# Ledger of designs, part 72: designed miniproteins, single chains

Each design is a single chain, and the fold is of that chain. pLDDT is the mean over its residues in the fold that is shown.

## One batch from the design tools (miniprotein)

Design m2659
Fold by ESMFold2-Fast:
Structure m2659 (fold): chain A 92 residues (1-92)
Amino acid sequence: AALDAALEAARAAVEAAAPRLPPEVVEALLAALEALRAGDIAAALEAEARLRELVAAASEEQQRAALEAVGAVQAALGADPAAAEELRRLLE
């Protein structure tokens, strides 16, 4: 499925950024992607809330790295229009 491929690319982006991120931010990003893959929107929103809380408490450098990682995840999820449409349907 298009969304499965996009989520795998997003996971690879998180793993590439992991050395620059706090472990808790990496765990929250991976948890959000796993929840989306499972179609568990409640778990995905919980992981997003946790990520937002961790980023707000982080240093300026860690916040910048986290925003770059989130940007890479969004780019991976948006690269295929079919995957982006599947994601929008899950988030309805």
Scores: mean pLDDT 81

Design m2660
Fold by ESMFold2-Fast:
Structure m2660 (fold): chain A 96 residues (1-96)
Amino acid sequence: SELKELIKKAIELIKEAIKAILKGDYEKAKKLLKKAKELAKKIKSKNPKAAKLLLEAIDLVEEAIKVFESNPIKAIGLLIRALGLLLDAERLAESL
């Protein structure tokens, strides 16, 4: 139950970061991703598979921030891939 809620909170923070990027608020996105990364590290000891999905999603969103101005099509593709990993993490959380 506590682990399920931590995974859901990390997913919500990453989704909020994606919304911030789409609004051009990269500073807010980076702060949200930092909080999500801290939660993923706490999750890793109890559920390494969920932590891996969350950390891979965070890495894709961080890369999207870096390339958004030079290659927005690539950035959007990275964000879509991140959302797919978050769906996998959510399905895994529902099995707990």
Scores: mean pLDDT 89

Design m2661
Fold by ESMFold2-Fast:
Structure m2661 (fold): chain A 64 residues (1-64)
Amino acid sequence: NAEELIKQAEENLKLAEASDDPVIRLVAYREAERLAQKALEIDPNNEKAHEILEKARQGIERLR
């Protein structure tokens, strides 16, 4: 369900923020983005999923 996808997305966001390796950081941010998008397909108004998606996209942008 959406809650499980959100939990996995949060875990990937935390992994990205905790890592000093730019490759691990990028992969973790992309996974968080993908999982948050999946959660929004199930629950389009989920505030937490929107928050995670925005943070993941900001993290990816910072690595460009």
Scores: mean pLDDT 85

Design m2662
Fold by ESMFold2-Fast:
Structure m2662 (fold): chain A 57 residues (1-57)
Amino acid sequence: SDKKAKEIKELALKKLEENPEHKDEIIEVLEKLADELESLGELKSAKALREVVEEAK
């Protein structure tokens, strides 16, 4: 699942770069998605999104 985690991280970073005016809204969506992925057992993907959120704050 390392490849999926990397892909999700890259997509999240691109969304933040393309929409800087909506950064706070995107961060909120990414936090919710990370929580959902964690509940589904996708721990590596959830961790990757949480890292993006932490770096973006």
Scores: mean pLDDT 82

Design m2663
Fold by ESMFold2-Fast:
Structure m2663 (fold): chain A 70 residues (1-70)
Amino acid sequence: ERVERAKELAEKAVKAAIEGDFETAQKYDEEFVRLVRELLEEGREEEARKAVEAAVEIALKNKEELEKAL
């Protein structure tokens, strides 16, 4: 499932960023953006929206840790 893959990528990107591994975080973020773009190109707007919402939720839940890492 592509929405599930998007959530996995967002979680891995956030985890890498919290650990200070910004190169790995950027790689996962780029994969996430590619996946969302593919969903939009296929007319899968609902799945793209769910992927973005999941990524935002993951980032917000980890906001304090991300702010400390930056």
Scores: mean pLDDT 81

Design m2664
Fold by ESMFold2-Fast:
Structure m2664 (fold): chain A 60 residues (1-60)
Amino acid sequence: TEERRRRAEEEVERVFEGLRESLRDAIARGLGVTEEDARRMLEEFERLRPEVVRRIATEP
């Protein structure tokens, strides 16, 4: 259903934005996270994102 899928997309986006912020902050403060590592992690998550959204949207 569109409603459940929209809620799932919003929830996943909130989690993803939190991850982006944490990684940006860690890089800016020099906490041992490289820009390449952060980009790889975000890219991998983006690839998995549609599957995660579908799972959440179809979960009972």
Scores: mean pLDDT 77

Design m2665
Fold by ESMFold2-Fast:
Structure m2665 (fold): chain A 56 residues (1-56)
Amino acid sequence: SLQDQIAKLDEEIARLKKLIDELSKSDDPYSQLLALIYQIVKGSLELIKERLEEKL
């Protein structure tokens, strides 16, 4: 269902948030770059979620 898809996206967004927070606390430049990449991915998933919610 549409609700199931939204719920799955929420779980993935929450997972990415935790990973971004963890990576952003590192002094490693590659961890900082990876955090930025995951921020972009998270933003894309949030946009997809908003578009799905518009169909409810």
Scores: mean pLDDT 85

Design m2666
Fold by ESMFold2-Fast:
Parts: sequence; C-alpha cells; structure tokens
Structure m2666 (fold): chain A 70 residues (1-70)
Amino acid sequence: DSARLQAEAVLAADDEERLLALLREMALKAGASEEEAEELAEEAVARERPALLARLEEARAAAEALLAEL
C-alpha cells in the first residue's frame, strides 16, 4: 500500500536513520539489490526529506487543529 508507506515515511522524517531504513526496505521490495537499495535510500533521503518534514509539520498542525475542534 503506497499511501501507508508514504505516511510512514512522513512520520519518520524527523529521524533520518529510520527514514533511510524505510526507504531502503521499499527499494528492496521493488526489486533493487541491497547495494542499490542503500544508494537509492540515501539519495531519496537527501532529496525528499525536506518535503517530508514539511508534510510532518502540516500533519501535526492539522491534528492539533482537529483536537481543538473536539
């Protein structure tokens, strides 16, 4: 489930090592070798992490706003 993996990546965005491990696992499941998965994960972390961190902050703000409405 692509949406679930993307949500896990967003939640892991503030933990670079955890995000790296998740992206590596995704690459392995997609058929990459262990060495390729390492390189792809490192590239993805460097490229995507700022956007994932922004999404994490937005998700936290949305959750806080929702809780304030309750």
Scores: mean pLDDT 75

Design m2667
Fold by ESMFold2-Fast:
Structure m2667 (fold): chain A 59 residues (1-59)
Amino acid sequence: SDLEKRLLELITSKDEEVKLAAIAAYAVLVEGKSLEEVAKALGLKDPATVRRLVEKALA
């Protein structure tokens, strides 16, 4: 899908904030992982932070 291709391109970014947002969005939207699973994988305390990262990647 176009979304998957765009997120994969953003994951290769040299901007660490863009990369993190894209990794979170790919795990949630493409791989179908829960916000809680992605938060644990990324070492984030709050699943709401994962939601904000997904929103940033889609902006």
Scores: mean pLDDT 84

Design m2668
Fold by ESMFold2-Fast:
Structure m2668 (fold): chain A 73 residues (1-73)
Amino acid sequence: SMEKIRELIFRISELTMEIMLLTVEKLEIKKLEKEGKISKEEAEKKLKELDKKIEELNKEIERLQKELDELLA
């Protein structure tokens, strides 16, 4: 149905925005490391945690995109 398609698109958009915000957070961490405000070890730990969250969100988007593709077929 068109309603379900809209719901999937909206959810994908929300998750995409969340990934964008996490990506900004990664850039801020890299900047803090470059400026010597945090240690390389702290930066690596935080970046690894953020990368894991981004990977999980991307997997969710892939599932929703597949569901959307099946509805559009």
Scores: mean pLDDT 89

Design m2669
Fold by ESMFold2-Fast:
Structure m2669 (fold): chain A 73 residues (1-73)
Amino acid sequence: EEEERRKKREEEDKKALEDLINAGKYSPFEFAKKATELLAKYSKEEPGIGVERVRRIEREALDKLMEEFKKQA
């Protein structure tokens, strides 16, 4: 049950980033700023595992951002 809630929250954060990217509101700088924000959030909750979780979320969101750039270019 806790595993499901945790996974759901990660999906929500990822989807929020994807929605903002699709709306054209994310520059590379703004994305980096958001990634730092997520790092702070997860590090406070889970200092050890939180860093790895944020890296995974950041990577997936960055891949989506790059995909959107290629589509617009």
Scores: mean pLDDT 65

Design m2670
Fold by ESMFold2-Fast:
Formats: C-alpha cells, sequence, structure tokens
Structure m2670 (fold): chain A 56 residues (1-56)
C-alpha cells in the first residue's frame, strides 16, 4: 500500500540520519532518531503486521 511504502521510506531516512549522527558523535541526535525509529517500527507492526518489516 502507498501508506506502507511511505512509512518504509521514512524509516530508511531515519536510519540513514541515525548512522550519520553516530559517525559525527552527535549522541543527542542519534538518541532522538533511535526513538523515532522505534516508534515508526511499532506503528508499522500495529497497522501492517511484523511481516511488513521483513521486506525492509
Amino acid sequence: SAELEELKKELEELERKGVLAAIEGDEQTLQAYQEKIKELKEKIIEKFGEEALKSL
């Protein structure tokens, strides 16, 4: 679905930004992205099931 595709793209973007923050040593920004990633993954599981994450 379009909503699932958008959520997956958002997850990829957050994971990419989190990696960059980790490389730069920005612990505060890294923690913020990790929290957002966790929330987004939970939202995907709630709406589409755990199998939706297997395609990430």
Scores: mean pLDDT 80

Design m2671
Fold by ESMFold2-Fast:
Structure m2671 (fold): chain A 115 residues (1-115)
Amino acid sequence: GDAEGAALGGQTAEGGRAAAGGAGEGGLEGGREGGFAGEIGGGTGAALAAAGAVAGGIGGEEAGRAGGRVGAEGAYVGGEGAGELAGGEEGRRKGEYAGRKAAEGAGRGGLEGAA
């Protein structure tokens, strides 16, 4: 019922906040692999993955999945763009990798926070 739906929505929102923390951690880890370009890409990816996870939490279970996916795509694309700006064409790849690590961290944090 409504109470169960509200509780699930609350857990998803808490998972979104935990996912934001995981996104930051993963972005930092991935950023170290790519040097300066990776650091810029990881930070951008972490911010986008965190925003997607939080937004997904607002809409409940299905919206949580969609928000998480959109955040992950944003992290990859944002990481690429930021990496390219910092390190040119090679920086693009390093930024994408860091963004992917941020998205992976967001997924892990979201699962831990929702549990």
Scores: mean pLDDT 57

Design m2672
Fold by ESMFold2-Fast:
Formats: sequence, C-alpha cells, structure tokens
Structure m2672 (fold): chain A 89 residues (1-89)
Amino acid sequence: MELGREGGRYALLGGLEAVREAETIEGVTKGTAGALGGIGALFNVEKGLPAGAAAEGGGAAAIEGGEIAGSEKAIEYGRLGREKGLAAR
C-alpha cells in the first residue's frame, strides 16, 4: 500500500514538473499522462485497489515528459514513481 502511494505521489510530481517546464504540446501531453497516472494510483490506494501499475505507468510517462521538456527533476521523480510502482506489485 505505502509503495503504491509513494509511487503515485512521485508520478504526479514528475508529471507536473514536466508540464511546468514543457515548451511543446508533446511535453505537456506526456507530463499530463504522468500526473494522471499518479492521481489514478493515489485514487486506487484510497479505494483499496492495486496502485502499482498506475504508478509505474505514470512514472514512465513523467520520464518521457521530462526528457521532452529537458527537466531532470521530472525525470528523477518519474523514475522514483516507476520504481515504487513496480515494487508495489
């Protein structure tokens, strides 16, 4: 449960950082997908549902968004979200 919650928080933070630094629609789209994955993971935790896959996917999207936006912070948070999501499986 805690790993899914942590993964969701990191995916959300990574996605938001990617959106904040993004200069292109593609960067905003990938960052938004990361943030939504993080929100989905957190929602699943609150409902007592598995959150690992949502955190993993959100983290991966945050990494892509961060790479497009040139945000190392978004990439770092995305990696943490992906790792915590995978560990929650």
Scores: mean pLDDT 83

Design m2673
Fold by ESMFold2-Fast:
Structure m2673 (fold): chain A 88 residues (1-88)
Amino acid sequence: SSSLLEERRKLAREIADELIRSLMESIIREAERLGNEVALEYARKALEAFERGDYNSASKYLSQALAALVAARRGASAEEVRAAAEKA
């Protein structure tokens, strides 16, 4: 049955899904802009996992992508960026 609470819950889930996808796409664009291949690879894996409903893998890959971006911003070498992503 249609209720205001059911419709609001459905809309909230749809908005959350769109925001998470938008965030992942923004991280992909930032990784591309910076030439951070490690962050780009993990961000793409995160979006793919999210699209198939594998939220555990999506969360892990997103953490790895963010770790790679943070390491690079701190001036880490390519090897250190990869190690940071793998440890995340």
Scores: mean pLDDT 86

Design m2674
Fold by ESMFold2-Fast:
Structure m2674 (fold): chain A 73 residues (1-73)
Amino acid sequence: PSQKQLDADVLVALAEIYLTLGDLDEKKGNKESAIESYKKAIEVAEQALSIDPTNEDARRILEEAKKKIEELK
């Protein structure tokens, strides 16, 4: 893979970690912490998409995290 793809893949992995942390906080009833983690997942996923706009995993994470935030408002 190119450096561009590797950089995007690393950001996707980081976004998945933040999404997972948000899910764990949501299950614990820590709504504020869950929202913070989902916002970080969005930020990192958007960075991945800025490097590779065709990255389906980054787009999926972005949409999932946005949906989670709306559900927790």
Scores: mean pLDDT 84

Design m2675
Fold by ESMFold2-Fast:
Structure m2675 (fold): chain A 68 residues (1-68)
Amino acid sequence: SGLLELTRALLDAAESGKRATVTLADGTVVEVGPYNIEGAVGAALRAIGEDPESATLTVGDEVRELEL
């Protein structure tokens, strides 16, 4: 499940003290700060709520497109 993959990636970034961003289908960018576990889960839920097709995850210079 893409939602599970997105959630895991966001949690891994937060737990490791990294900042992550999720770009939603409408182009809205949601920022998740380091150690913000609630924000990581919230960002994943917002991504799936827009359109279950995909979300773009950015952690530093790493950009990943995830199918939801």
Scores: mean pLDDT 74

Design m2676
Fold by ESMFold2-Fast:
Structure m2676 (fold): chain A 85 residues (1-85)
Amino acid sequence: MQTITLQGQDAITLALRITRRLQADPNVSDVTLTAIDRNHAIITFTYNGQRTTITLTQQNGTLTITIQGAPAAIAYAQAIIQQVS
């Protein structure tokens, strides 16, 4: 599990950017985005056969992103988040 914190980012806007980037990658499949509310989103996907979950939670201008999956999939997801942030 890996946690990232960002300031000044909107959870839904960033979740949409992450989802679009994941969908463009041929090594990624089964991409789903669930917007629980305006401040909470969950993205699930499979990267090279490894199921990965990204949870975005926005509270008082702070966006907390938690990534759960295999180490290689976590590293991949972190790189994507940095590219779209």
Scores: mean pLDDT 86

Design m2677
Fold by ESMFold2-Fast:
Structure m2677 (fold): chain A 85 residues (1-85)
Amino acid sequence: GREKLEELLAQTRAEAAAAKDPEIKEAAELAAEGLEAALAGDYERAVELLKRSALLAAKALGIEVSEEEAEERARGLVEAAKKAL
């Protein structure tokens, strides 16, 4: 559970470091901060950071995602993380 989330955080940080597109880089950095918040038990901050990451990544890729959909997906990921921890 926790070890897999720590591995995902390490992979997300590596992707952020390798990203050449500034918006994709910022989205990956926000995702890493969201995973760090979830690992620390700050679930409300994790939801907000993961939502912001998803919206920025969608904008950079030209994918249409609503704020409501992004928040629902972020909350689902955080609830799954809570069960895995």
Scores: mean pLDDT 84

Design m2679
Fold by ESMFold2-Fast:
Structure m2679 (fold): chain A 92 residues (1-92)
Amino acid sequence: SSEEIKEKLEEMRKKLEEMKKILEKSKEASVEEIKKYLEEVQKILNEVSKIEQEIFNDPNATKEERREAVLIEAEMTLIYLDLYLLLKEKEK
């Protein structure tokens, strides 16, 4: 592994923490606020997907680092799903 890969993984972890905070704020949010949060989360997911691809294609990345990047992206996808389902529930 390289310091660059470690920094990219740290950025992914920070973005995951940001998404968790958005999901928590969404519990008390209006439908219109949740729609804006969903757009924000989609943008974060797109940026993190690019970082994951960079780690996966980097010859200095270890198997363990690639696995961690994939697991972070998977957890973020589940947060997106939870936020989407919360929106649908509040629209009823």
Scores: mean pLDDT 89

Design m2680
Fold by ESMFold2-Fast:
Structure m2680 (fold): chain A 82 residues (1-82)
Amino acid sequence: SAEEADRRILELIPLLSDPDPAVRRAAAEEIGRIAREHGDEISEEVRKKAVEALKPVVREDPDVLVREAAAGALHELGAALF
């Protein structure tokens, strides 16, 4: 459902700031999976919040695998990559 997709993404966004890079990577990958499988169920507001949260991760995260996961999630959300 739309409510479930939105709720799951909102729960994952704070994990993008976790001190553990494995947690940040998993959060980005799961946001990307939800966007790929349930993109039509994501509200515009939650999509914008996810894009806003993921953009600094792509640019600034010290871990290359976390940056790659975040870039993949942005692509699945329909955001233009640089």
Scores: mean pLDDT 87

Design m2681
Fold by ESMFold2-Fast:
Structure m2681 (fold): chain A 117 residues (1-117)
Amino acid sequence: MQRLELVDEKHGLRAVVEYDPERGELRVTITTPDGKTYEVTIRFKNPGEVELVRVRLEYDEEKKKVILTFEFRARRPGTIEAEVEIKKDDQPVEKKTLTAEADADGRASLTVEIPLE
């Protein structure tokens, strides 16, 4: 399992990222300055084929959204499919399917937007 922590000091946001490549499951827990917690779970359809390279945490003040950008390296070029679930304070907010295209070098990215209101 891979674990990393991200902080946006300007907006008081903290994110803990945990990735289990064998299960194809990535979990991000985001804590806001007002004490709210958001959880993003990403489940890849083909576990074991995707490596997590980096995660970027950004806040869009105009849209009031946290933007998580994940950079991956896939074993093969082509379409990566993932189910994304977002929870706020352990209550379900959104479920959706996202796709990303891996290039000839296996590079792919996924962006998840989390509405804060």
Scores: mean pLDDT 83

Design m2682
Fold by ESMFold2-Fast:
Structure m2682 (fold): chain A 55 residues (1-55)
Amino acid sequence: SLQDEIDALQRRIDDLTRRLLEAVRAGDSDEVRRVYDEMVGLVRRLGALEDQLRA
């Protein structure tokens, strides 16, 4: 379902948030950029699915 897809994306974003914090603490700017770019893509997809759910 659409809700299951949203829930899965939210869990993936949470996982990436933890990885981002770890990369920041390690001073790994390359990993910070990679994780951030992936998160931006997922957040955009999440927003589109939430808009579809409200329609």
Scores: mean pLDDT 86

Design m2683
Fold by ESMFold2-Fast:
Structure m2683 (fold): chain A 66 residues (1-66)
Amino acid sequence: ALPTPEQEQAYIEAAKLVKEAIDETGADPTDREQLIEAVRIAADKATNPQARSLLERAVAELEKPA
């Protein structure tokens, strides 16, 4: 099924926050540890609960060892 308008908005906001965190910190998105820190910063700044949940799940997935 296609995502709902609310899910699409959450994805857009999450992506914007990650890009802003990368730009602000100068993080290299090809470096896993720097990417994880940027996503954590984005999650902390997220005011939309769905966007925050997406970012928290992204951090958990990136930190998963296998």
Scores: mean pLDDT 78

Design m2684
Fold by ESMFold2-Fast:
Structure m2684 (fold): chain A 91 residues (1-91)
Amino acid sequence: SEFEEIARKFFAEAAKRITDALAARGVDPSRVRLELVELNEEKKELTVRITADSPELAQLARREVEKAFEELKKKYNYPDLKVRIEETIVP
């Protein structure tokens, strides 16, 4: 479906942005994990989970996910699209 295609493109862009932001800071990319948890086509909502070893890296990843989401909505003219972001800090 178009929704699934857009969701996959969003996930790829978000993952790339996180990896690039970590690399720019000299941070090991294994310290942040992004997972696509759920695609709900009826609600036009995708749920992603950020797992990080620190709150600071979780916030960095969240910002990059939000930027990717706004660019995606603009690029595909999909205003009804929603993203839900879950965070887990693993000390």
Scores: mean pLDDT 85

Design m2685
Fold by ESMFold2-Fast:
Structure m2685 (fold): chain A 62 residues (1-62)
Amino acid sequence: SPSQSQQITNQYMDRMRTMSDQDRDRAIQIHSQVSVQYQNQGYSPSDSSRQGRRHVYQQIQQ
Protein backbone atom coordinates (compact mmCIF):
# COMPACT_ATOMS: atom_id res chain seq x y z
CA SER A 1 0.00 0.00 0.00
CA PRO A 2 1.09 3.65 -0.34
CA SER A 3 1.38 4.07 3.44
CA GLN A 4 3.50 0.92 3.68
CA SER A 5 5.78 2.11 0.85
CA GLN A 6 6.12 5.55 2.47
CA GLN A 7 6.99 3.96 5.83
CA ILE A 8 9.71 1.79 4.26
CA THR A 9 11.13 4.79 2.36
CA ASN A 10 11.18 7.00 5.49
CA GLN A 11 12.86 4.30 7.59
CA TYR A 12 15.41 3.66 4.83
CA MET A 13 16.27 7.37 4.57
CA ASP A 14 16.57 7.81 8.35
CA ARG A 15 18.87 4.79 8.60
CA MET A 16 21.04 6.03 5.73
CA ARG A 17 21.55 9.32 7.58
CA THR A 18 22.74 7.60 10.79
CA MET A 19 24.98 4.84 9.44
CA SER A 20 28.72 5.06 8.73
CA ASP A 21 30.01 5.97 5.26
CA GLN A 22 31.28 2.41 4.81
CA ASP A 23 27.90 0.88 5.71
CA ARG A 24 26.12 3.42 3.48
CA ASP A 25 28.38 2.49 0.53
CA ARG A 26 27.61 -1.19 1.14
CA ALA A 27 23.88 -0.43 1.28
CA ILE A 28 24.08 1.43 -2.05
CA GLN A 29 25.91 -1.52 -3.64
CA ILE A 30 23.33 -4.03 -2.34
CA HIS A 31 20.45 -1.81 -3.49
CA SER A 32 21.99 -1.53 -6.97
CA GLN A 33 22.64 -5.28 -7.25
CA VAL A 34 19.13 -6.28 -6.12
CA SER A 35 17.50 -3.64 -8.36
CA VAL A 36 19.39 -4.97 -11.41
CA GLN A 37 18.39 -8.56 -10.57
CA TYR A 38 14.70 -7.62 -10.41
CA GLN A 39 14.89 -5.54 -13.60
CA ASN A 40 16.43 -8.57 -15.38
CA GLN A 41 13.37 -10.57 -14.24
CA GLY A 42 11.04 -8.04 -15.93
CA TYR A 43 10.09 -5.85 -12.97
CA SER A 44 9.68 -2.11 -13.48
CA PRO A 45 12.51 0.23 -12.36
CA SER A 46 10.26 1.51 -9.55
CA ASP A 47 9.37 -1.98 -8.27
CA SER A 48 13.01 -3.09 -8.61
CA SER A 49 14.20 -0.09 -6.59
CA ARG A 50 11.56 -0.81 -3.92
CA GLN A 51 12.78 -4.41 -3.62
CA GLY A 52 16.36 -3.16 -3.30
CA ARG A 53 15.35 -0.82 -0.45
CA ARG A 54 13.45 -3.61 1.32
CA HIS A 55 16.44 -5.94 1.07
CA VAL A 56 18.82 -3.28 2.45
CA TYR A 57 16.35 -2.39 5.21
CA GLN A 58 16.12 -6.02 6.32
CA GLN A 59 19.93 -6.34 6.40
CA ILE A 60 20.22 -3.12 8.47
CA GLN A 61 17.54 -4.34 10.92
CA GLN A 62 19.18 -7.74 11.46
Scores: mean pLDDT 75

Design m2686
Fold by ESMFold2-Fast:
Structure m2686 (fold): chain A 66 residues (1-66)
Amino acid sequence: SEEAEKLTIEAQGLIAQATLAKSKGNYEEAKKLYEEAIKLYKKAYEIQPDPAIEIQIKKIEEEIEK
């Protein structure tokens, strides 16, 4: 759905921002951006279940724990 697509695009943007923040040593900012991206991916999954989204959520959760 268009709504799910918008949510995944927004989540991907947040992941890019989180990765950039992490590369600059801004770990707290990166964590918040990753957590926000997970929330958007979960909303997208509720609208249109896609195993790729579930895998992506797990990868981000692992990234937050590092």
Scores: mean pLDDT 85

Design m2687
Fold by ESMFold2-Fast:
Structure m2687 (fold): chain A 75 residues (1-75)
Amino acid sequence: MGEEHLVAEELKKKAEEAKKVLEEKNLPNKEELIKELEEKLKKTLEVLNDPTASREEKEKAKEELLKFMEEVKKK
């Protein structure tokens, strides 16, 4: 089994947690942040599920998504 399956499931769980945190916060732009998180997750999962994507590309996509989720949690 590829590393991609384990990483994809972990990212989905972290994104679900981040969405719940955002939903509980009374931020004026929380709906926009949730939508952006969902879009970034979708794009990252597309890269992770692409058999032609390099490990480097997959790691970069993963890191960018994690960074966004951290920034969102700090707001």
Scores: mean pLDDT 75

Design m2688
Fold by ESMFold2-Fast:
Structure m2688 (fold): chain A 104 residues (1-104)
Amino acid sequence: DDELVREYARELLEKAKEGASKSELFSDIVVYAVELYVREARRNGESLDNLNIPLTPEEQKELVEKVMELIDEAIEALKKGDYESAIEKLEEAIRLVYDFLKNG
């Protein structure tokens, strides 16, 4: 749901404006991605009992590095008053985590 992801990104932007740390923003991105996954699974009548996402240490490191890069880009856009670019980077971060949850 594109509108829901955008709503989550707006909430992250407000937290970033209030001085939330990168680790806090990362935690919230993961929570929003999980909520999106649960919502889509329920909509499709899929069971969460089969949620097994064994990220290898290498995949975990790559995911963390990519999400942190997107958070950095969003914060830089925010500092420049470019709220639209900041929102887009946060949407990308949520979708990146969601993709890993869905596809491994």
Scores: mean pLDDT 80

Design m2689
Fold by ESMFold2-Fast:
Structure m2689 (fold): chain A 73 residues (1-73)
Amino acid sequence: SSRVERLLKELEEAIEARDVPRAVRVARELSRLDPEALAEFLNKRSSREVTVEQAADPDVAQLHVALLVQSRE
């Protein structure tokens, strides 16, 4: 979906910019719309495995994204 594609691009931009509040907001929305796409995105970029069930929980999803932004090289 175009909305999910837009949100994934916004999440990538937020991570590059180290914008934790923006990344968390986008991750929460992706968690509701497409937890599978969010899990795939996080698994590609994170050293820790993220399940679809974890990505479907907005509180768990935001934690993983916030940690990813903070640990980004």
Scores: mean pLDDT 82

Design m2690
Fold by ESMFold2-Fast:
Structure m2690 (fold): chain A 59 residues (1-59)
Amino acid sequence: SEKEEKERRELIMESASYGVLAIRYAVLGLTTENREEYLKKMEEYIEKSNELDKKAKEL
């Protein structure tokens, strides 16, 4: 349905936004002495991105 397609697109866009945040924290983790803290944040955003992508595929 049109509603499901809209919800799917919104989930995909939000998933992509978390993916961009994960990349930002990956760069910070590789370039600073706070590596462990930033890589933990990267993992959290990867998990959020994957969960939203999964929800989009189940619609």
Scores: mean pLDDT 86

Design m2691
Fold by ESMFold2-Fast:
Structure m2691 (fold): chain A 59 residues (1-59)
Amino acid sequence: DEDIREAAEELAKIDPSLKETADIMEKEAIELSKNPGGRTLASLIGRSLRLEAERLRKK
């Protein structure tokens, strides 16, 4: 999912120490999105990554 990937990349640009965590979350969300039951959780992970990136940008 492009949105999840973009969110993870944006978070890594703001805080490079979070790059590994963001990459793991991106991979987990993509794997979850391969199954219909996991797509809601994948969306929540993507949204969480974007909210964290927004939070760090303001601080």
Scores: mean pLDDT 71

Design m2692
Fold by ESMFold2-Fast:
Structure m2692 (fold): chain A 67 residues (1-67)
Amino acid sequence: FDDDAFIKAVSSFLNVPESKIRELLKLMKQVSHDPEFVNKLLGDLIDGKISVDEAIERLKEKIEEAK
C-alpha cells in the first residue's frame, strides 16, 4: 500500500503539512481495533468539524485509554 500517495492527497485537500498527515496515519493504525472511533474521526475531519491537530490529540487520548 502506497502511504505516500494518500498522505500527499490528504495534505493537499486539508491544506496541512505532509508530516502532520503522516503522524495522523500512524496514530490511526494504532487504534484500528476501534473502527467506529476511526470512522467518526475521519468523517468529522473531512466535514471540517475538527482540525488535523484536534484529530491527532483525540487519537493520542484514545491510545492512552487503551493502555
Scores: mean pLDDT 76

Design m2693
Fold by ESMFold2-Fast:
Structure m2693 (fold): chain A 101 residues (1-101)
Amino acid sequence: MPEQARKGIELLARIAGDYKPLETDEELREAVQNISEEEREAYLLTQAMIAAIKAGTLTDEQLSELLAEIKKLVDEKAYEILLEYISEETGIPVSKLESLR
């Protein structure tokens, strides 16, 4: 599996609940099916935001607005997981992302 695809699947599993190793295609399909619509929307917004950050198209104000929208869709635990993922993918420190809330 490409590393980026694997990271996306691991992120989906983490925001859907307690992270567990997914060893089979059946377990993977079940984990994706058990994600809520709100968690799925937060994941898609997070991926779109990361792409826009890498393209240099987002201002700090637009970043703050997108982070606020993601925060509405998920609980605090899932939000913290998404902030760590954004930090890992973009190189922006979690502390800076938290200051934009």
Scores: mean pLDDT 71

Design m2694
Fold by ESMFold2-Fast:
Order: structure tokens, then sequence, then C-alpha cells
Structure m2694 (fold): chain A 102 residues (1-102)
């Protein structure tokens, strides 16, 4: 559990930092809010010993929310794709850490 939480916290900070560097302040704030919600939901699911399938569904849900929100905000497609990919990569590492601990 502790390792998954460290990955979530570090991954979230890196994604929020990338958003702040590549997006207008309003769009960066929207991404930060979505990332924070996704991290809290994933932390709760990990604590409650959710299945890998459930964790993957949460990761995909927030990846889609980040991507959709950025496209609606008029963010450049490469930036929207990169931030979504960063979230998915973090999610994959969290799932691997959870599987290795079980």
Amino acid sequence: VEEAFKILDRGAELIKAQAALTLPPEAAAQVAAIVDKGVEELKKAVKEKASVEELKAIVDKYANEIYRTLLEAGAPLPVAMALRAGWLLMGDEVIKAVEEAR
C-alpha cells in the first residue's frame, strides 16, 4: 500500500508540474483538480483492496476525464495526449506495485 501511495503522490506532482508548464493557468488548474480526485479515489480503492480490474477502470476513467477536459478547453492535441499518457503510465506503475504486494 505505501509503495502505491508514493507512486501516486510523485506521479500526480509530475503531471501537475507538466500541466503548469504547458497549459494556461485555468486549464492547468482543471487538470490538477482531476488528478487530485483520481489520486484520492485510487488511494481509497487500494486501501479497500480493490481488484486490478477495478483499479484499471478508475485509472481509465480519470485518463478520459483529463483528455476530454483538455480538448474542451482548447488545449493542443499533443499536450492533451501527453498528459493522458502520463496519467496512464502512473496508473500502470501503481497497479504493478499493488500486484507485487499481493
Scores: mean pLDDT 85

Design m2695
Fold by ESMFold2-Fast:
Structure m2695 (fold): chain A 65 residues (1-65)
Amino acid sequence: MERGRKLIDEAERLLEIAPRVADPETVEQALQHARRLLAEARELGKNDPELQARIDELEARLREL
C-alpha cells in the first residue's frame, strides 16, 4: 500500500499547483496526470479503506478544477 500512498501524494501535489499555473495546456496535462495516478492508486489500494477515502476526496477536487 506504500506505492498507492505515494501516487496519491503526487496527485495531491499536482492538484495543489494546478490553480496556480496560468498556462491552460500545462494545467490540463497536470490534471490528466493526477487522474491517472488516482486510478492506479485505486487499483493498488482496493483493500485499504483509508486510501480509497483519500482518493475519493482528491477526485472530488479534480471535478472542481
Scores: mean pLDDT 77

